Designed miniproteins, single chains, continued (5). Designs and how they scored, part 35

Each design is a single chain, and the fold is of that chain. pLDDT is the mean over its residues in the fold that is shown.

## One batch from the design tools (miniprotein)

Design m17273
Fold by ESMFold2-Fast:
Structure m17273 (fold): chain A 72 residues (1-72)
Amino acid sequence: MLSEEEKELLEKAEELVKKMKEALDKNDWETLKELMEELQKLGEEISTMSEEVRKRWFELEGELQEALKKKY
């Protein structure tokens, strides 16, 4: 069961990944770099959370990796 704080962190992570995908689509590398730094800080926070939150985080990282592969 996810806490309200864990849900808020995941929602923020999902929004960041969405914005990163949009930046990739637009070839906006400045925005992508800033979002990557924010995502890294959020990932450090999430690493201290429950297994359920970490599983969802790994799914989001997978989505981002797929988006990056499509832009190579």
Scores: mean pLDDT 78

Design m17274
Fold by ESMFold2-Fast:
Structure m17274 (fold): chain A 55 residues (1-55)
Amino acid sequence: SIADDMIAAAEEYKDRDPLVAANLYDSLGYYYMSQGDYEKAQEYYKKSEELRKKA
């Protein structure tokens, strides 16, 4: 699925390009919000924020 592909990409990029991974996590957050999965959305937004703090 698109979400699974984005998760895999974010995991690959988080060590190499944290800002790219943060953008992917933001997109995952938005995706899960649109699906009504607010808990997962919040988790991915948190992952994005943590990566941006380290960049």
Scores: mean pLDDT 84

Design m17275
Fold by ESMFold2-Fast:
Structure m17275 (fold): chain A 90 residues (1-90)
Amino acid sequence: EERLALLKEAIELAKKAIELAEAGDAKAAGDAVIEAAKLLMEAAETKEDILKAIAIALQAIGAILLDDPELAKKAAEEVIKLAKELIEKL
């Protein structure tokens, strides 16, 4: 159950990222999303799912650079969505 543990950790990081983004901290939220995306990349078994996780990480980097907490929140929501999709495939 290594993959399930990674996906659950990614969801918890994404939830924290949403809280940080709602507090207006784009950098802390984005950093949490990048960490969650790394877990999604490790858990992913297909090229498509790895590319989706990479896209989320790039969106989080963009949120940090633009100081955009709403973009960081959106990236965190994409982490939760992808993690749930990957859990359903276990």
Scores: mean pLDDT 88

Design m17276
Fold by ESMFold2-Fast:
Formats: C-alpha cells, structure tokens, sequence
Structure m17276 (fold): chain A 60 residues (1-60)
C-alpha cells in the first residue's frame, strides 16, 4: 500500500494506492498518522466491499 501526502493551496490531501484501487482524501485537519490510518482503512474497506459484492451479487 502506497500513501502520499500533498499540499495544494493551503489544503492537504492524502493519496492511497493499492493495486487498481486509488483513494484521495482531504486531510487538512488531520495529523500525518491519522491521515495514513484513514487512507489505509478506506482502501481495506474498498477491497473487502469488492470481494463481498462479487460473492453476494447472485443473492441480491
């Protein structure tokens, strides 16, 4: 999992990437550690949702 922190025009963004999943979050009011944790959690949830969705589509 790759996480980058960038600053643009007084705002701070965290960009997380894992395989084909990319997450961009506004983390202007978060610490570096909180920003990384939030991005990692978002990526893990997207991976889990994708796998769960594929499994449950036949039951929807």
Amino acid sequence: MEIELIELDGKRYAIGREGEITVVLDVTNLSDEEAKKRVEEAIREKIREREEMERRLAEL
Scores: mean pLDDT 76

Design m17277
Fold by ESMFold2-Fast:
Order: structure tokens, then sequence, then C-alpha cells
Structure m17277 (fold): chain A 63 residues (1-63)
């Protein structure tokens, strides 16, 4: 039940990540983790999306 909803949110977040919408990907991953805190795919997606956001700031600072 909650596990299935978490999976769907993770899938939507992955789509957002692939399009470069890291903030949206992080939001979906965070929502999935609220439903299923042990969802490894959602946790990994959240970490990757956060890295994407961090890289954007690093590019601005180092340039």
Amino acid sequence: MRREQARELTERGREAYERGDYEKALEYASRALELDPDNEEARELAAQAAEGLGMDEEAALTR
C-alpha cells in the first residue's frame, strides 16, 4: 500500500531528475521516504538530486 505509492513517487522523481529538475526530483523522493522510510531507491534518488543541486552552486562559486 504505502510501499507502492512510494515506488510511484520515486519513479516520478527519477523522471524529473532525468529532465534536470533536481528540486522536483528531491521533492518526489522526500515524499516517497515519508511513505516508506526504508525505500533504498527513494533514498538514492534524494541523494543524487541533492548532489545535482550542490553541483549547480559549486559551478557558480568555482567559475
Scores: mean pLDDT 73

Design m17278
Fold by ESMFold2-Fast:
Parts: structure tokens; sequence; C-alpha cells
Structure m17278 (fold): chain A 60 residues (1-60)
């Protein structure tokens, strides 16, 4: 999970990252967190927050 989170953070900070790549990383992080027993509510909020920030950065 930490490795996937680190990749997501790097992608969010990379001006060349696409929204599609970021969405894929968000999905992978969410799946890993769910497997580790993180509450779905927390995971859903993380997905929403990360996607909103990604859209803002990419001006999509």
Amino acid sequence: TKELVDELIKALQDPNATLEEIEELIKKVAEALLKEGTDKEVVDEMKKSALEKAKELLKE
C-alpha cells in the first residue's frame, strides 16, 4: 500500500501525468487499502479527495 500511495503522490505532483493514469493509481490504492481492512467509507473519501485534486491540477 505505501508503495502505491507514494506512486499516487508522485503522479499528482507530475505535470505530465494524465487523469487516466491518476485514476488508475487511485483505484489500485483503494483496492490495496480495502484488502488491508481499511473501512470502505475512509477509502471512498480518499478516492473522492484524490480525484478532485487531480481534476483541479489537470484543469479537466
Scores: mean pLDDT 74

Design m17279
Fold by ESMFold2-Fast:
Structure m17279 (fold): chain A 84 residues (1-84)
Amino acid sequence: MTQEQLDIEVELALLEISVAVGKLTIERYPILEKFKPKLEEISAEVERLHQELAAGADPATLRRRVKELSEKLKKLNKEIDKAI
């Protein structure tokens, strides 16, 4: 594994942790159930990025997609926080 691939793996792991925290928050507050489909969409995209990294996809392209996904998750978490 290259350093670039390792950096992406770390970023993906942090996204997985953020998704897990979001799922626990939604489970705790029924009012947040409306956000579950968007969180599941993000979770599926994280899994897809793991598969593409394992398949030898270009690290620069993956890094950009990880950053875009991180921004989507940040926006979703902000919406969840506003609903509580």
Scores: mean pLDDT 81

Design m17280
Fold by ESMFold2-Fast:
Structure m17280 (fold): chain A 89 residues (1-89)
Amino acid sequence: HMLRLTPEQVDARIAAFRAELDRYLERKGVTLTPEEQAELDRILATIRAHAATDNEQVLEAVQKLVDLLKRVGFTLEEIQDFLAALFAA
């Protein structure tokens, strides 16, 4: 159980991830479309809802997040750094 994130820890990590993502997008001059923003919000909501109980749903949501980040121009290395912010111990 000690490896399972609390809802508060999940929320804090999601906030850190969002802040870093927004900074990175600003540096690249990229703006998410309303549809991409809605997709991102849905993915993060799924991670938040299932982080404590359903690893399969979290992994599926993470895969959708990776696909979104690749679509908006992130490299695999950059995606790994951003995922570390979301799931860091």
Scores: mean pLDDT 74

Design m17281
Fold by ESMFold2-Fast:
Structure m17281 (fold): chain A 59 residues (1-59)
Amino acid sequence: MSDEELRRAVSEELYRAVRERGPLSEAEWAALRDQLARRYPDAPDALIDEVLADVRLVQ
């Protein structure tokens, strides 16, 4: 999977979680980050952190 495809997949999972669960707690954000890192081991930590920061800003 390319970096663009990884970023898109990670973004889709995060936006879906926010849409379905509503505003996420700090514990839920931490759990999602851990799940994403395990599910997408080819994704750099920086990419996951950047997407998390972006999604959190729109919540």
Scores: mean pLDDT 77

Design m17282
Fold by ESMFold2-Fast:
Formats: sequence, C-alpha cells, structure tokens
Structure m17282 (fold): chain A 85 residues (1-85)
Amino acid sequence: MTEADAREARALLERIAAIPGARVTSEANVFTVEFSDDPETRRAVEEELARLAAIPGVEVEVEGGRATITVDAPGRHLLLLGGVR
C-alpha cells in the first residue's frame, strides 16, 4: 500500500463514519463498520465499502449489518488512518 492509498482509505472511512446509521470502530489495522438494515444506509455504506475494497492492501468482509476492514499497511501509513472513529 502506498501513502496515497492510505490517504484514500482514510477519506473513505471518514465518509462511512459520517453516514447516518453507520458506526466505525478501529483496533490497530482492523476497522469494524456496523450499520442499520435501512435500505438507504445499507446502500450508502456498501457504495463506500466497494471503493475501499478496490484499494490495494485493503480487505473487506461483509456479513449482515457488519463489515470488517483489514488494512495491510506499514505503521507510518496506519497513522494516516488514525482518528477515524
């Protein structure tokens, strides 16, 4: 993952955190997105998750109202992802 990829991933995670009915929590390089089954919220979250999955070094797994995002990035790049709620 490049520094540009890490910045793009951070921006997408911040967009997801701003979606009403979505919650983002982080632990090291793993981000958990919990979202309501509301069709509007689900569509908005899935759209941003698809963009995240396109970034090299980002793995996205979705099950029901929860998505697990794993970022394979060096520690310096992980600091660019810090501050996402």
Scores: mean pLDDT 74

Design m17283
Fold by ESMFold2-Fast:
Structure m17283 (fold): chain A 100 residues (1-100)
Amino acid sequence: MEKEFREVSLFSVRVAMLLLANAVELWLQGKKDYADEIKKLITEGIRKMDEAKDPIEQLEVLIETLRKILEVAKKHNDQETVKLAEDYLKEAEERLERIK
C-alpha cells in the first residue's frame, strides 16, 4: 500500500504537470479563458489528490479530474488535449483496476 501510494502519487504529479504545461501552451495561443478553465480543474484536482487518504482515493480523484478536462476539451474542439486526457484516463483506470 505505501509503495503503491508513492507510485500513484508520482504518476498523478507527472500527469498534472503535463496537463498544466498544455494549459500554458493554450494560454500562449490566446485561448486564455479555456486555459484558465483547464488550470482551475488541474489545481482543484491536485488539492483533492493531496488530501486523499489512500492510493484508490487518489486515483479516483485523478480519474474525475481527467474526465472533467476531457469534457471541457471536447467542448472547445481541442483534439490534442482530448487525446492527452483520454490516454491518461486509460492509464489511471488500468492502475485503479490493479489496486482493486
Scores: mean pLDDT 84

Design m17284
Fold by ESMFold2-Fast:
Structure m17284 (fold): chain A 81 residues (1-81)
Amino acid sequence: SEEELKKLAEEIKKLLEEMKEAVEKGDFEKAEKLAEEIQGLLLEVNRLVQEDPSLQPAVDKLLAEVQEKMKEIYELKQKLE
């Protein structure tokens, strides 16, 4: 449902912020664990769009936002290594 997708999107965004904070603190082990959790939630997002294809535009938007934020976080990690 749209409501379920919204909750997953909010959780993914929260984990992305936590991942960024972990990288800023030099806690790369925690950052990798958070990346794995985000990947798990993205699999749930894919399951939702398979059950309800009308969610595809919202999912495409979410995936673009996630990709942009992940790029930012990995660029930061590269500078701190």
Scores: mean pLDDT 86

Design m17285
Fold by ESMFold2-Fast:
Structure m17285 (fold): chain A 60 residues (1-60)
Amino acid sequence: MKTFTIKTSTVEKLTAAALIIIGEIPDAKIEIKGNELIVTVEDDPEQIALIEKLQEYFEE
């Protein structure tokens, strides 16, 4: 398993990121800590690539 942190400037962006991840990777573990979304996924290259793209998109 691999864990990622997505940092956002708003709750709206945080919620959007979480909903995308739940929709695309329903078995992902998601935790919210302030303005950070902590995501744990399997060591699956496609899942990892999706989370990394979301980090780039939401972190500017």
Scores: mean pLDDT 79

Design m17286
Fold by ESMFold2-Fast:
Structure m17286 (fold): chain A 95 residues (1-95)
Amino acid sequence: VSQEELDLEAEVAIYEIKAAVSKITADRYEKKGDLENARKSYEDAIKWLEKARKVAEEGLKKYPDSKVFQDTLKAIKEALENYKKRLEEIKKKIE
């Protein structure tokens, strides 16, 4: 594994962690009935996942046989679909 490959993997992981923190924050706000802050926190989570996706796609383009980038990109795309669906549900609950 090259240093560049490891650096790209680390960058993806950092964005995934930021997205997870924002998602947990969104879930907490939704549980409290604070739908506006839940919406903003889900929008932040989606923003960080989109950044993770771009770096993972770059990694896969440079290292097409990397199982790590293949699996990570698949997981990011699935999480993005899920987070976008949750965001639309929250928007529908806002008066």
Scores: mean pLDDT 89

Design m17287
Fold by ESMFold2-Fast:
Formats: sequence, C-alpha cells, structure tokens
Structure m17287 (fold): chain A 63 residues (1-63)
Amino acid sequence: AAAAEARAQAHDDAVLNTLAKEIGASSPGEALRLMGEAAWELDRRNEPLTRDAIVARAKELLA
C-alpha cells in the first residue's frame, strides 16, 4: 500500500513538473490550477477532455 501510494505520488509530481514546463507555469501548483480551470471550461463547452486540449487551453489562460 505505502509503496504503491509513493509511486503514484512521484508519478503525479513528475507529470505536473512536465506540464508546468509545457504550459510555461512558474510552479507545478500553478500548472495544476490552470489545468483544472481549462478542464472545467472544456467540460462545460462539451469539448473533449484530452491532454492536448487541456494543455492548449491552460496555455491560453496563462497568456
């Protein structure tokens, strides 16, 4: 349990750091916030919740 939990958390941290670099966010926390807002907007517009669509919208929100 603890090993699987640590592995999942490390994976999430690595993904967030990569997304922060792709978006141009100053921190993983800012990237997470922008991604959440982007996903919420796409869902409300009935647009596909793909990684590429969410990242593209997050970049627009940062700009």
Scores: mean pLDDT 72

Design m17288
Fold by ESMFold2-Fast:
Structure m17288 (fold): chain A 65 residues (1-65)
Amino acid sequence: SPLDEARAAFAAGDAERAYQAMEKAVKEHPNDPVAYAGLAAAAMRLGDREKAREYQKKFEELTGT
């Protein structure tokens, strides 16, 4: 699954691959907060703080925080 692919990419230190896999996860499961948390983490590792903040906000909206 895209989530398993993203977890493998994070374990390998491949933030770009993890980001791409999490984008697929969001498309398949748009209400899954795990995918947005993964996008935020990957964006932070890639140095994109604006995207990381946007995805963190989506994660918080979906978790009711």
Scores: mean pLDDT 82

Design m17289
Fold by ESMFold2-Fast:
Structure m17289 (fold): chain A 67 residues (1-67)
Amino acid sequence: MKVKLKAFALPRPSDLKPGEEFEVVKVEGNTLYVKYRGSLPVGTRVSALVEIDGKLHSVELVVAERV
């Protein structure tokens, strides 16, 4: 499953941008564990609004693994 980042709460990681898509590796409640291509370390958490199949969801994004 891929999710598109629409917005996120502060503090704002400079490496995350609205419009980015992430592959989800695990879902736990409202927390999405994602594969991330970039410089943020594994375990980084961001409160975010994401789009999944055209629907908006308020979630916590967690960098589970880097590629």
Scores: mean pLDDT 73

Design m17290
Fold by ESMFold2-Fast:
Formats: C-alpha cells, sequence, structure tokens
Structure m17290 (fold): chain A 86 residues (1-86)
C-alpha cells in the first residue's frame, strides 16, 4: 500500500541518517590517512544513497520490495560500522 511505502521510506531515511552519523564518528576517530580516506568514502556513499532515495521517492519508482531490501542492507552496514567503533 502507499501508506506502507511511506512508512518504509521514513525507515530508510532514519537508517541513512544513522549511517552518516556513524561515518562522521569514524572520521572523528581516524588516526591515519587511510582511516580518514575510508571514513570520507563512507560519508560520500551515505550522501549518495540519501540523494538516490529522495530522487526515487520523487519519481515514484521505488517499490516496497526494494525499500525492504535497502533497509536490510543499511541495517547490516550500520551494524558493521558500530562494531568497528567498539
Amino acid sequence: SEAERRRLVEEARRRLREYRRLAREHLRRAETLDEILRAIGEILRAIGEELDLELRVKSGTLSIEELRAEIRRLDRRIAELRERLA
């Protein structure tokens, strides 16, 4: 349903904000050039995915199945970034 699609879009937006927050935290803790470059790469990836989501929402092309897959992928990435900060 359209209501379910809107809820999943908001869930994806929340995960992308958390992904960016974690990527910025990695940058703050980075001690080497390689760590800095990896953190910047993660921030740029998060921004690109936020932009892609908003463009696809605007175009109406994003399916419920694609939104669920994106949320699962983001949850895995967020977990990986959290583990590396511990």
Scores: mean pLDDT 88

Design m17291
Fold by ESMFold2-Fast:
Structure m17291 (fold): chain A 58 residues (1-58)
Amino acid sequence: SEERQKLIDEAMKLLEEAVQRNDKEAYELAGKAIDAASQGNLDEARKLIEEVKKRLEE
């Protein structure tokens, strides 16, 4: 679905940011978000994306 692809793209961008910051926890959360979106667990993907964003804004 279009929404699934959007969530994957957003999670991949967050994964890149986590790598640049050497933030292992953010990297793991972003990876889980990609997996959740790929499996169609869109609500879980959104939750994980929000957790990564909050962590990276600190």
Scores: mean pLDDT 85

Design m17292
Fold by ESMFold2-Fast:
Structure m17292 (fold): chain A 60 residues (1-60)
Amino acid sequence: MSEELFEEAIKAAKEGDFEKADELLKEAMRKQIAENPGDEGRMEVNKMAKKYEEAKEEAK
């Protein structure tokens, strides 16, 4: 569920819709923490943020 939202965020970022991508990323990160509130969730959120920034840089 959080992974699905993250995939949508990456797609939006690659399409240049950064406002939509940011909203989808925030929702995906919130769901990830809710599903995995420990170190695992923290690590996944950090990986998501890194991949998202890479996708935004590729879209520019």
Scores: mean pLDDT 77

Design m17293
Fold by ESMFold2-Fast:
Structure m17293 (fold): chain A 64 residues (1-64)
Amino acid sequence: MPPLSKSEQLQALLDGLRGIEAGSEAAGVDPEPAREGLIRRAGEILGIDPSKVSEELLRKAAAE
């Protein structure tokens, strides 16, 4: 399998965040620990501090 591109990896993280929100709403569980993990991974891929990662930044980076 070819390795995922940076934009494909970021898109997968966006899809994961949406899945966590939807699943957590349905199950009544706290989404924060899972979201923090995805945000940290996105920061590593982008080479930025995780606290500066936003959903809009991820959307723009995934579109490139």
Scores: mean pLDDT 73

Design m17294
Fold by ESMFold2-Fast:
Structure m17294 (fold): chain A 69 residues (1-69)
Amino acid sequence: MEELIRELSELIQEAEKLIKEGKVEEAEKLLDRAREIVRQLESLGATVIARVARKEIEELEKEIKKLKE
């Protein structure tokens, strides 16, 4: 579980950096992986951590959508 939380945090941070650099396709791939980890955390009962991470991912996805417009 803790390893999944660590990987999730790193993926979110790297995706944010890629979005700032305009590398939206690369950021989307990292966010797809992050969403899979959120699903795994939900299955393991880490509901609070999964909820917080889901909000962060949703915010980054909104930024990507704005850049694609």
Scores: mean pLDDT 83

Design m17295
Fold by ESMFold2-Fast:
Structure m17295 (fold): chain A 68 residues (1-68)
Amino acid sequence: MEEDEKKAGKLIEKILKYKELTREEFLKLVEEAELSPELKKKIEELIKDKEKLTREEAIEIIVLALSS
């Protein structure tokens, strides 16, 4: 959990450089962050119906996944 939280923090720092991301771009950043398989699954489930995300939506999804 704590390692995922630190990696998610670095992922959020990268996302802050974007104004919006496609689902594919967001998933690529998630993959590069080397999050646990469980956290990656939660993130994928949260974005399954989204084609694009704002910076704020992407950050919120990461926070929600960490909290579940």
Scores: mean pLDDT 81

Design m17296
Fold by ESMFold2-Fast:
Structure m17296 (fold): chain A 68 residues (1-68)
Amino acid sequence: MKKKLIEEAERLIKEADEAINAPEPDYEKAIELYLEAAKLYEEAGDLISAELARQKAEYLELKLKLES
């Protein structure tokens, strides 16, 4: 059901945001959560929110790569 998928995706976005804003940021966990949220948004037909979630994950991947 579309509404339930969006609500779950929003929860995953919130958990990802909390992971990166924690005292010890967990970027790998945040990336996984953003990518899962993107899949749920795609299933719901919210392609814009799916793309935004994917871009957040890609940004964190790039940030980790540049700091390594």
Scores: mean pLDDT 84

Design m17297
Fold by ESMFold2-Fast:
Structure m17297 (fold): chain A 73 residues (1-73)
Amino acid sequence: SISDLVPSEEERERLIREAEELKEKAIKAVKEGDFSKAAAYATAAALLLSVAGENELAMEYIKEVEKAAEEAK
């Protein structure tokens, strides 16, 4: 069933932590002017959060990186 594809609580916590690290790397890349790297890290973070079932948090991470990119211009 679809519920059998849902990650365990331990896996979910790991995915969220990895996504947070990727978001931090994306923001750092924005500050360094590497927008391609920032987009790659932000996309990876959003995908991990989507797998974890954290779709709202994924959207928040994307918006945070987009705001950092806008402020860097």
Scores: mean pLDDT 81

Design m17298
Fold by ESMFold2-Fast:
Formats: C-alpha cells, structure tokens, sequence
Structure m17298 (fold): chain A 116 residues (1-116)
C-alpha cells in the first residue's frame, strides 16, 4: 500500500505542476482545453491504481482528500492502514474521476486568485 500512496502522490504533484504552468502561460480558452486533458489523464491513472490496489470507494475518497489538502501525516497513516477490499464498480470509478477533476479544478481556481 505504501508504494501505491507514493505513486499517487507523484501523479498528483505532476498534475498540480502542469496545471500551474498552463494557468500562467495560456489564455483562458486554451487553458480549458489543456486542463481537461490533464484532469482526465490524472483521473484515469488514479482510478487504475485504486482498482489495482483493491481500495474501496471510501478509502479512495480519503486518499484524494488527503492529497488535495497536502496532509502528509494522513497519507502516511493511510499507507499503513489501507487494505484490499475488492474492485471498484464502473459507477464508483466514474464518481472518483469526477471528484479528482473537481479537486484539480479547485486548485486551478486558487492559483488564479493568488496571481492577482
């Protein structure tokens, strides 16, 4: 589980850096197109890792929230205590993709506000 949490952290960090670069370099219309590509790729990679690790919907949501908040202590606790509970349903995968995209969009908005 620790390796999965580390890999998720790398994917998340890379996504945040790409969004930051796109937000400061592109106009709003071009940003939206490139943001959707980054968000979709990140959501797909996360859901694949969650499914391979056998995480439940609730465990996956806790990981997404901890990554979004930069809660390294919670991420370490999760890396030690998470267990395989089965595979995600197609509906649960779609819910997780939506949540990941929403958290990335929130970050993109915060970056724009800090540049004022």
Amino acid sequence: MRDVVIELGKIWGDALMQILDLRVTLDPEEFEKEFEKVAEKTADEFVELFNKAGLSLEQAKELIEALHNGDNKKLLELSENLSSTGKLTPEEKEELKKLIKEKLREYAREVLELSK
Scores: mean pLDDT 82

Design m17299
Fold by ESMFold2-Fast:
Structure m17299 (fold): chain A 76 residues (1-76)
Amino acid sequence: GAVEALERAKEAAEREMSPELAEQTVAAARAAIEAVRRGDYERALHFARLAKQTAELGGVEEAVEAAERAIEELER
């Protein structure tokens, strides 16, 4: 589901991104996970898209793919 995809995005970011971009991606993914847990899917989509954007800036394909999977899950 979306939470599992967001957790994978966090793990990839922490492993392979610069510290500043990793912190931004992790913070966005955590915010998205908390929004999912609260049933706030609009906010979850917003933060999942931010996580994808920072992962793209960091050049980490695994984090981008994981964030994209989370977005797909949230849009269904």
Scores: mean pLDDT 85

Design m17300
Fold by ESMFold2-Fast:
Structure m17300 (fold): chain A 81 residues (1-81)
Amino acid sequence: SAEEEALRKAHEAVGTIQREMGEEIARLEAEGASEEELRRLALEGLRKAVEALREIAKELPTKAAEEALKRAEKELAEFEA
């Protein structure tokens, strides 16, 4: 179903972004990066996840995609606060 496809794509896209950002954060931390630099990278990762979910919701306009996008947008807004 379109709902199942949207959920699969969302999990794959967000999972990939989280893995890549986690690895990059770990590398920068090992290199002595500041808390500010690490926070900036985390924020960039959140923005990238929102953009990926927005594209999925556009391609597969399902309740699952819409709710995943809303959750990610809320997390980004809370991180910025």
Scores: mean pLDDT 84

Design m17301
Fold by ESMFold2-Fast:
Structure m17301 (fold): chain A 87 residues (1-87)
Amino acid sequence: MTMYVINLSLYKPSTKDVSVVEWLEQQRKLGAILLETEVSKETAERLAQRLNAPFKTFKDTDSSSKLDAFLEANKDKKYAVVGVEAS
């Protein structure tokens, strides 16, 4: 599996006072940015660019443990998992 992670600490909300989580959920509901259960790397990269946030990928069956380690090392920052892709 591949997981796409965006650092939310660099997110700047829109003039509509929408949180990044709400924005991500709205985009998923509209089918514009996120797939129902999966998202392509290109889609995740574009989303990260739009949010001005760092982009990181995790691969293989170890992705969850690597993601946990990444989040623990950076617990002073907020992150969102944007999707998973079957390996």
Scores: mean pLDDT 50

Design m17302
Fold by ESMFold2-Fast:
Structure m17302 (fold): chain A 59 residues (1-59)
Amino acid sequence: MSARELLERAKELARQGKLREAIGLLLDAADQAGITLPAVPLRSSEEVIAAADELEAQL
């Protein structure tokens, strides 16, 4: 699965309120793309989606 596909799934899970699963996919996508995510705690769907959009922009 590509980093982009992982990010799309992460956004969908975040929209469903499944934050733990969404964050897991976001981290997997970042690792696959070689991008370091900031150490800011992701506590809401909006924060996870924003982080995924930022990561996608770097792909």
Scores: mean pLDDT 77

Design m17303
Fold by ESMFold2-Fast:
Structure m17303 (fold): chain A 61 residues (1-61)
Amino acid sequence: SAEDAAKRGVVYAGEGRLEEAEREFLRALELDPDYEHARRQLIRLLTENGRLEEAERVRGL
């Protein structure tokens, strides 16, 4: 489910596994495009890691 994917993303992000975290948050948004929690977590992940252009792209989705 979108919720389970978002939870896995949070775990991966906490472990510093940024690529896996990103994929799980994107999967959550693919399952539920209106899932604000997953979208905010992905934007936060990208912003905290200096990936500002990618964060802006996610905001535009």
Scores: mean pLDDT 84

Design m17304
Fold by ESMFold2-Fast:
Structure m17304 (fold): chain A 82 residues (1-82)
Amino acid sequence: MNEEIYERVRKIVEEVLGVSPVEDDTNLLFDPLLGADSLKHKKIIKEIEKEFGIEISDEEAQKLTTVKSLVDYVEKKLKEKK
């Protein structure tokens, strides 16, 4: 996992959820203990798109339910953008 991308993704997730730390495998689409829901997940996706200058389709976003999956996806998109 790219540490710079990981730190930036994690910061966005923690800022949107208002909690820290968040585990890498936490379900960002539904975790009632952390206040994670579909609205927060959509906000996380939009902040990631804005932060990295990438586009994430709704179909792709449904698969990006953890910090790890978000980091892996961002790394792939940034490699394609290079």
Scores: mean pLDDT 74

Design m17305
Fold by ESMFold2-Fast:
Formats: structure tokens, C-alpha cells, sequence
Structure m17305 (fold): chain A 60 residues (1-60)
């Protein structure tokens, strides 16, 4: 099953590698990059990028 998470807050795109999110957006977690960052795909937009792990709530 896909690993899903929800954005706990709005996340701005500060660099080309970042994923911009709005509070409540659902993402698929594609990989854990390190202790602080994951690579995710937005289910709202289909865009991929890096997002701080602490800004996501794991679903399920």
C-alpha cells in the first residue's frame, strides 16, 4: 500500500527541489532522504519534491 501523509501546515517552495504544499494536502512518501527530509509526491498536484518530515502527519 502507498505510504500516505498529510501536510500539517502550508509549506512554501523555497528551492527547485522543494515540494510546495497547503495545510491538509495529502502526499505519497516516496523515500526518506534523511532524518529531517522526505521526498514526496502531492496527490493534489502530482508534483514531487522535498518536504520536512516534521511538517507531515503519517496516515494509517
Amino acid sequence: APRLARALRDVPKLSDDDLALKKGDVVEVLEVVDENWVRARSLETGEEGLVPKSFLEELG
Scores: mean pLDDT 82

Design m17306
Fold by ESMFold2-Fast:
Structure m17306 (fold): chain A 97 residues (1-97)
Amino acid sequence: VSKEELEAESAKSLVRMIYSIALISKDFKEGAELLEKAIERFKDKGPDVVGLGYLYLGEMYYKAGDIEKAKEYYRKAAEIGSGEIKKKAEENLKKLE
């Protein structure tokens, strides 16, 4: 496992933690703001880190009632992410169509 792979996995873990805290607190707007900061901080750690961030950002906007922003971020997650991230983003888009 390379240093780059470890850094990417650590960044994904932090993104998942921010998402989980936002779900528990139900402060979806604050969760979205923190996810946007995390995406900017970790943008160089790989496309799947950014894709995961966009997927969760879409979920935060959906829960906040902003359906159009949710769709925009799910599209971005599907475009930049791979594997399970891309699949979940595409599934979420279909549910909103």
Scores: mean pLDDT 84

Design m17307
Fold by ESMFold2-Fast:
Structure m17307 (fold): chain A 55 residues (1-55)
Amino acid sequence: MEEEKKKFLEKQIKIAEELIERYQPLVDAGDPRARRMVEAAEKLIKKLKEQIEKL
């Protein structure tokens, strides 16, 4: 049960990491919206990793 939830959370982390990679060129170009989106995704990844550790 917890194993299936862990796999789901790991997939969400991977998707968020891929989103960060896709928006990184826009951040490098100075887009403040892209920077905020990357920061939000990084915070989400941190929270998801903490949830996995508590499982």
Scores: mean pLDDT 82

Design m17308
Fold by ESMFold2-Fast:
Structure m17308 (fold): chain A 64 residues (1-64)
Amino acid sequence: LNAVQRQVAEADLAELAEKLRAAGASEEEVDAFIRRLMELVEAGDFDAARALLAEASRRYGVEL
C-alpha cells in the first residue's frame, strides 16, 4: 500500500472498530479483528480480508 491508500485504510479500520464496539464486541475481539484484517490487506490477500469482513458482519449482526 502507498501512503494515501494506508491513510484511507486506517480511516476505514477506525469506522469498523467503532461499529464492532457498538455491536457489543469486546476490546480484545476488536483488536484481534483489526490486527488480522491489517495482516491480510498488507499481504495482498483481499479475498481472505473480504471473507473476514463478511464473517464479522454475520457474527455481530452489523453492516461492515
Scores: mean pLDDT 76

Design m17309
Fold by ESMFold2-Fast:
Structure m17309 (fold): chain A 86 residues (1-86)
Amino acid sequence: LSERQRLEAELALLQMEYSILKSAAKKAETEEELKEVLEQLEELAERLRELRERAEEVDPELARRAEELLEEVEKLKKEIEEKIKE
């Protein structure tokens, strides 16, 4: 596989992981469950930042897609943090 194809596949996996975490956040009934989702979203955000940096050198469009997903992840993190504070 080309470097671009490998990064594309990695982004697809991160998108799938985000979908799972978003579903888990929606189903979470306790503060403890929300904190676990928040921790996993932080790990996902770090992996997306690394992917975005690598993608910028290979395919700017792929880097833009990674940035868009990162923005969605950060938005969900803030929503969960606000729920925990309430």
Scores: mean pLDDT 85

Design m17310
Fold by ESMFold2-Fast:
Structure m17310 (fold): chain A 83 residues (1-83)
Amino acid sequence: DIDAQAEKLLEQLKKADKKELAEKLREEAKIAEELGDEELAKLLQEIADLLESEDPEKQEEGIEKLVKLLKEQHLKYLEELAK
């Protein structure tokens, strides 16, 4: 159940250290850029910037975008395997 996994992930990310999470996303963005996925790299940088914001609304936006990205990537992966 993707929705149940997304809800669990959202709860975990809300409790996470936002600065540490942003640092990890910036590392992932660098890897994405090295693999030629410039769009993913830019999106991960954007989410990291939101998480490092002192504005709680921006931090929540960053968490929601990250959960949406992870859910979308999981769905795309499943769609590529399905026939």
Scores: mean pLDDT 76

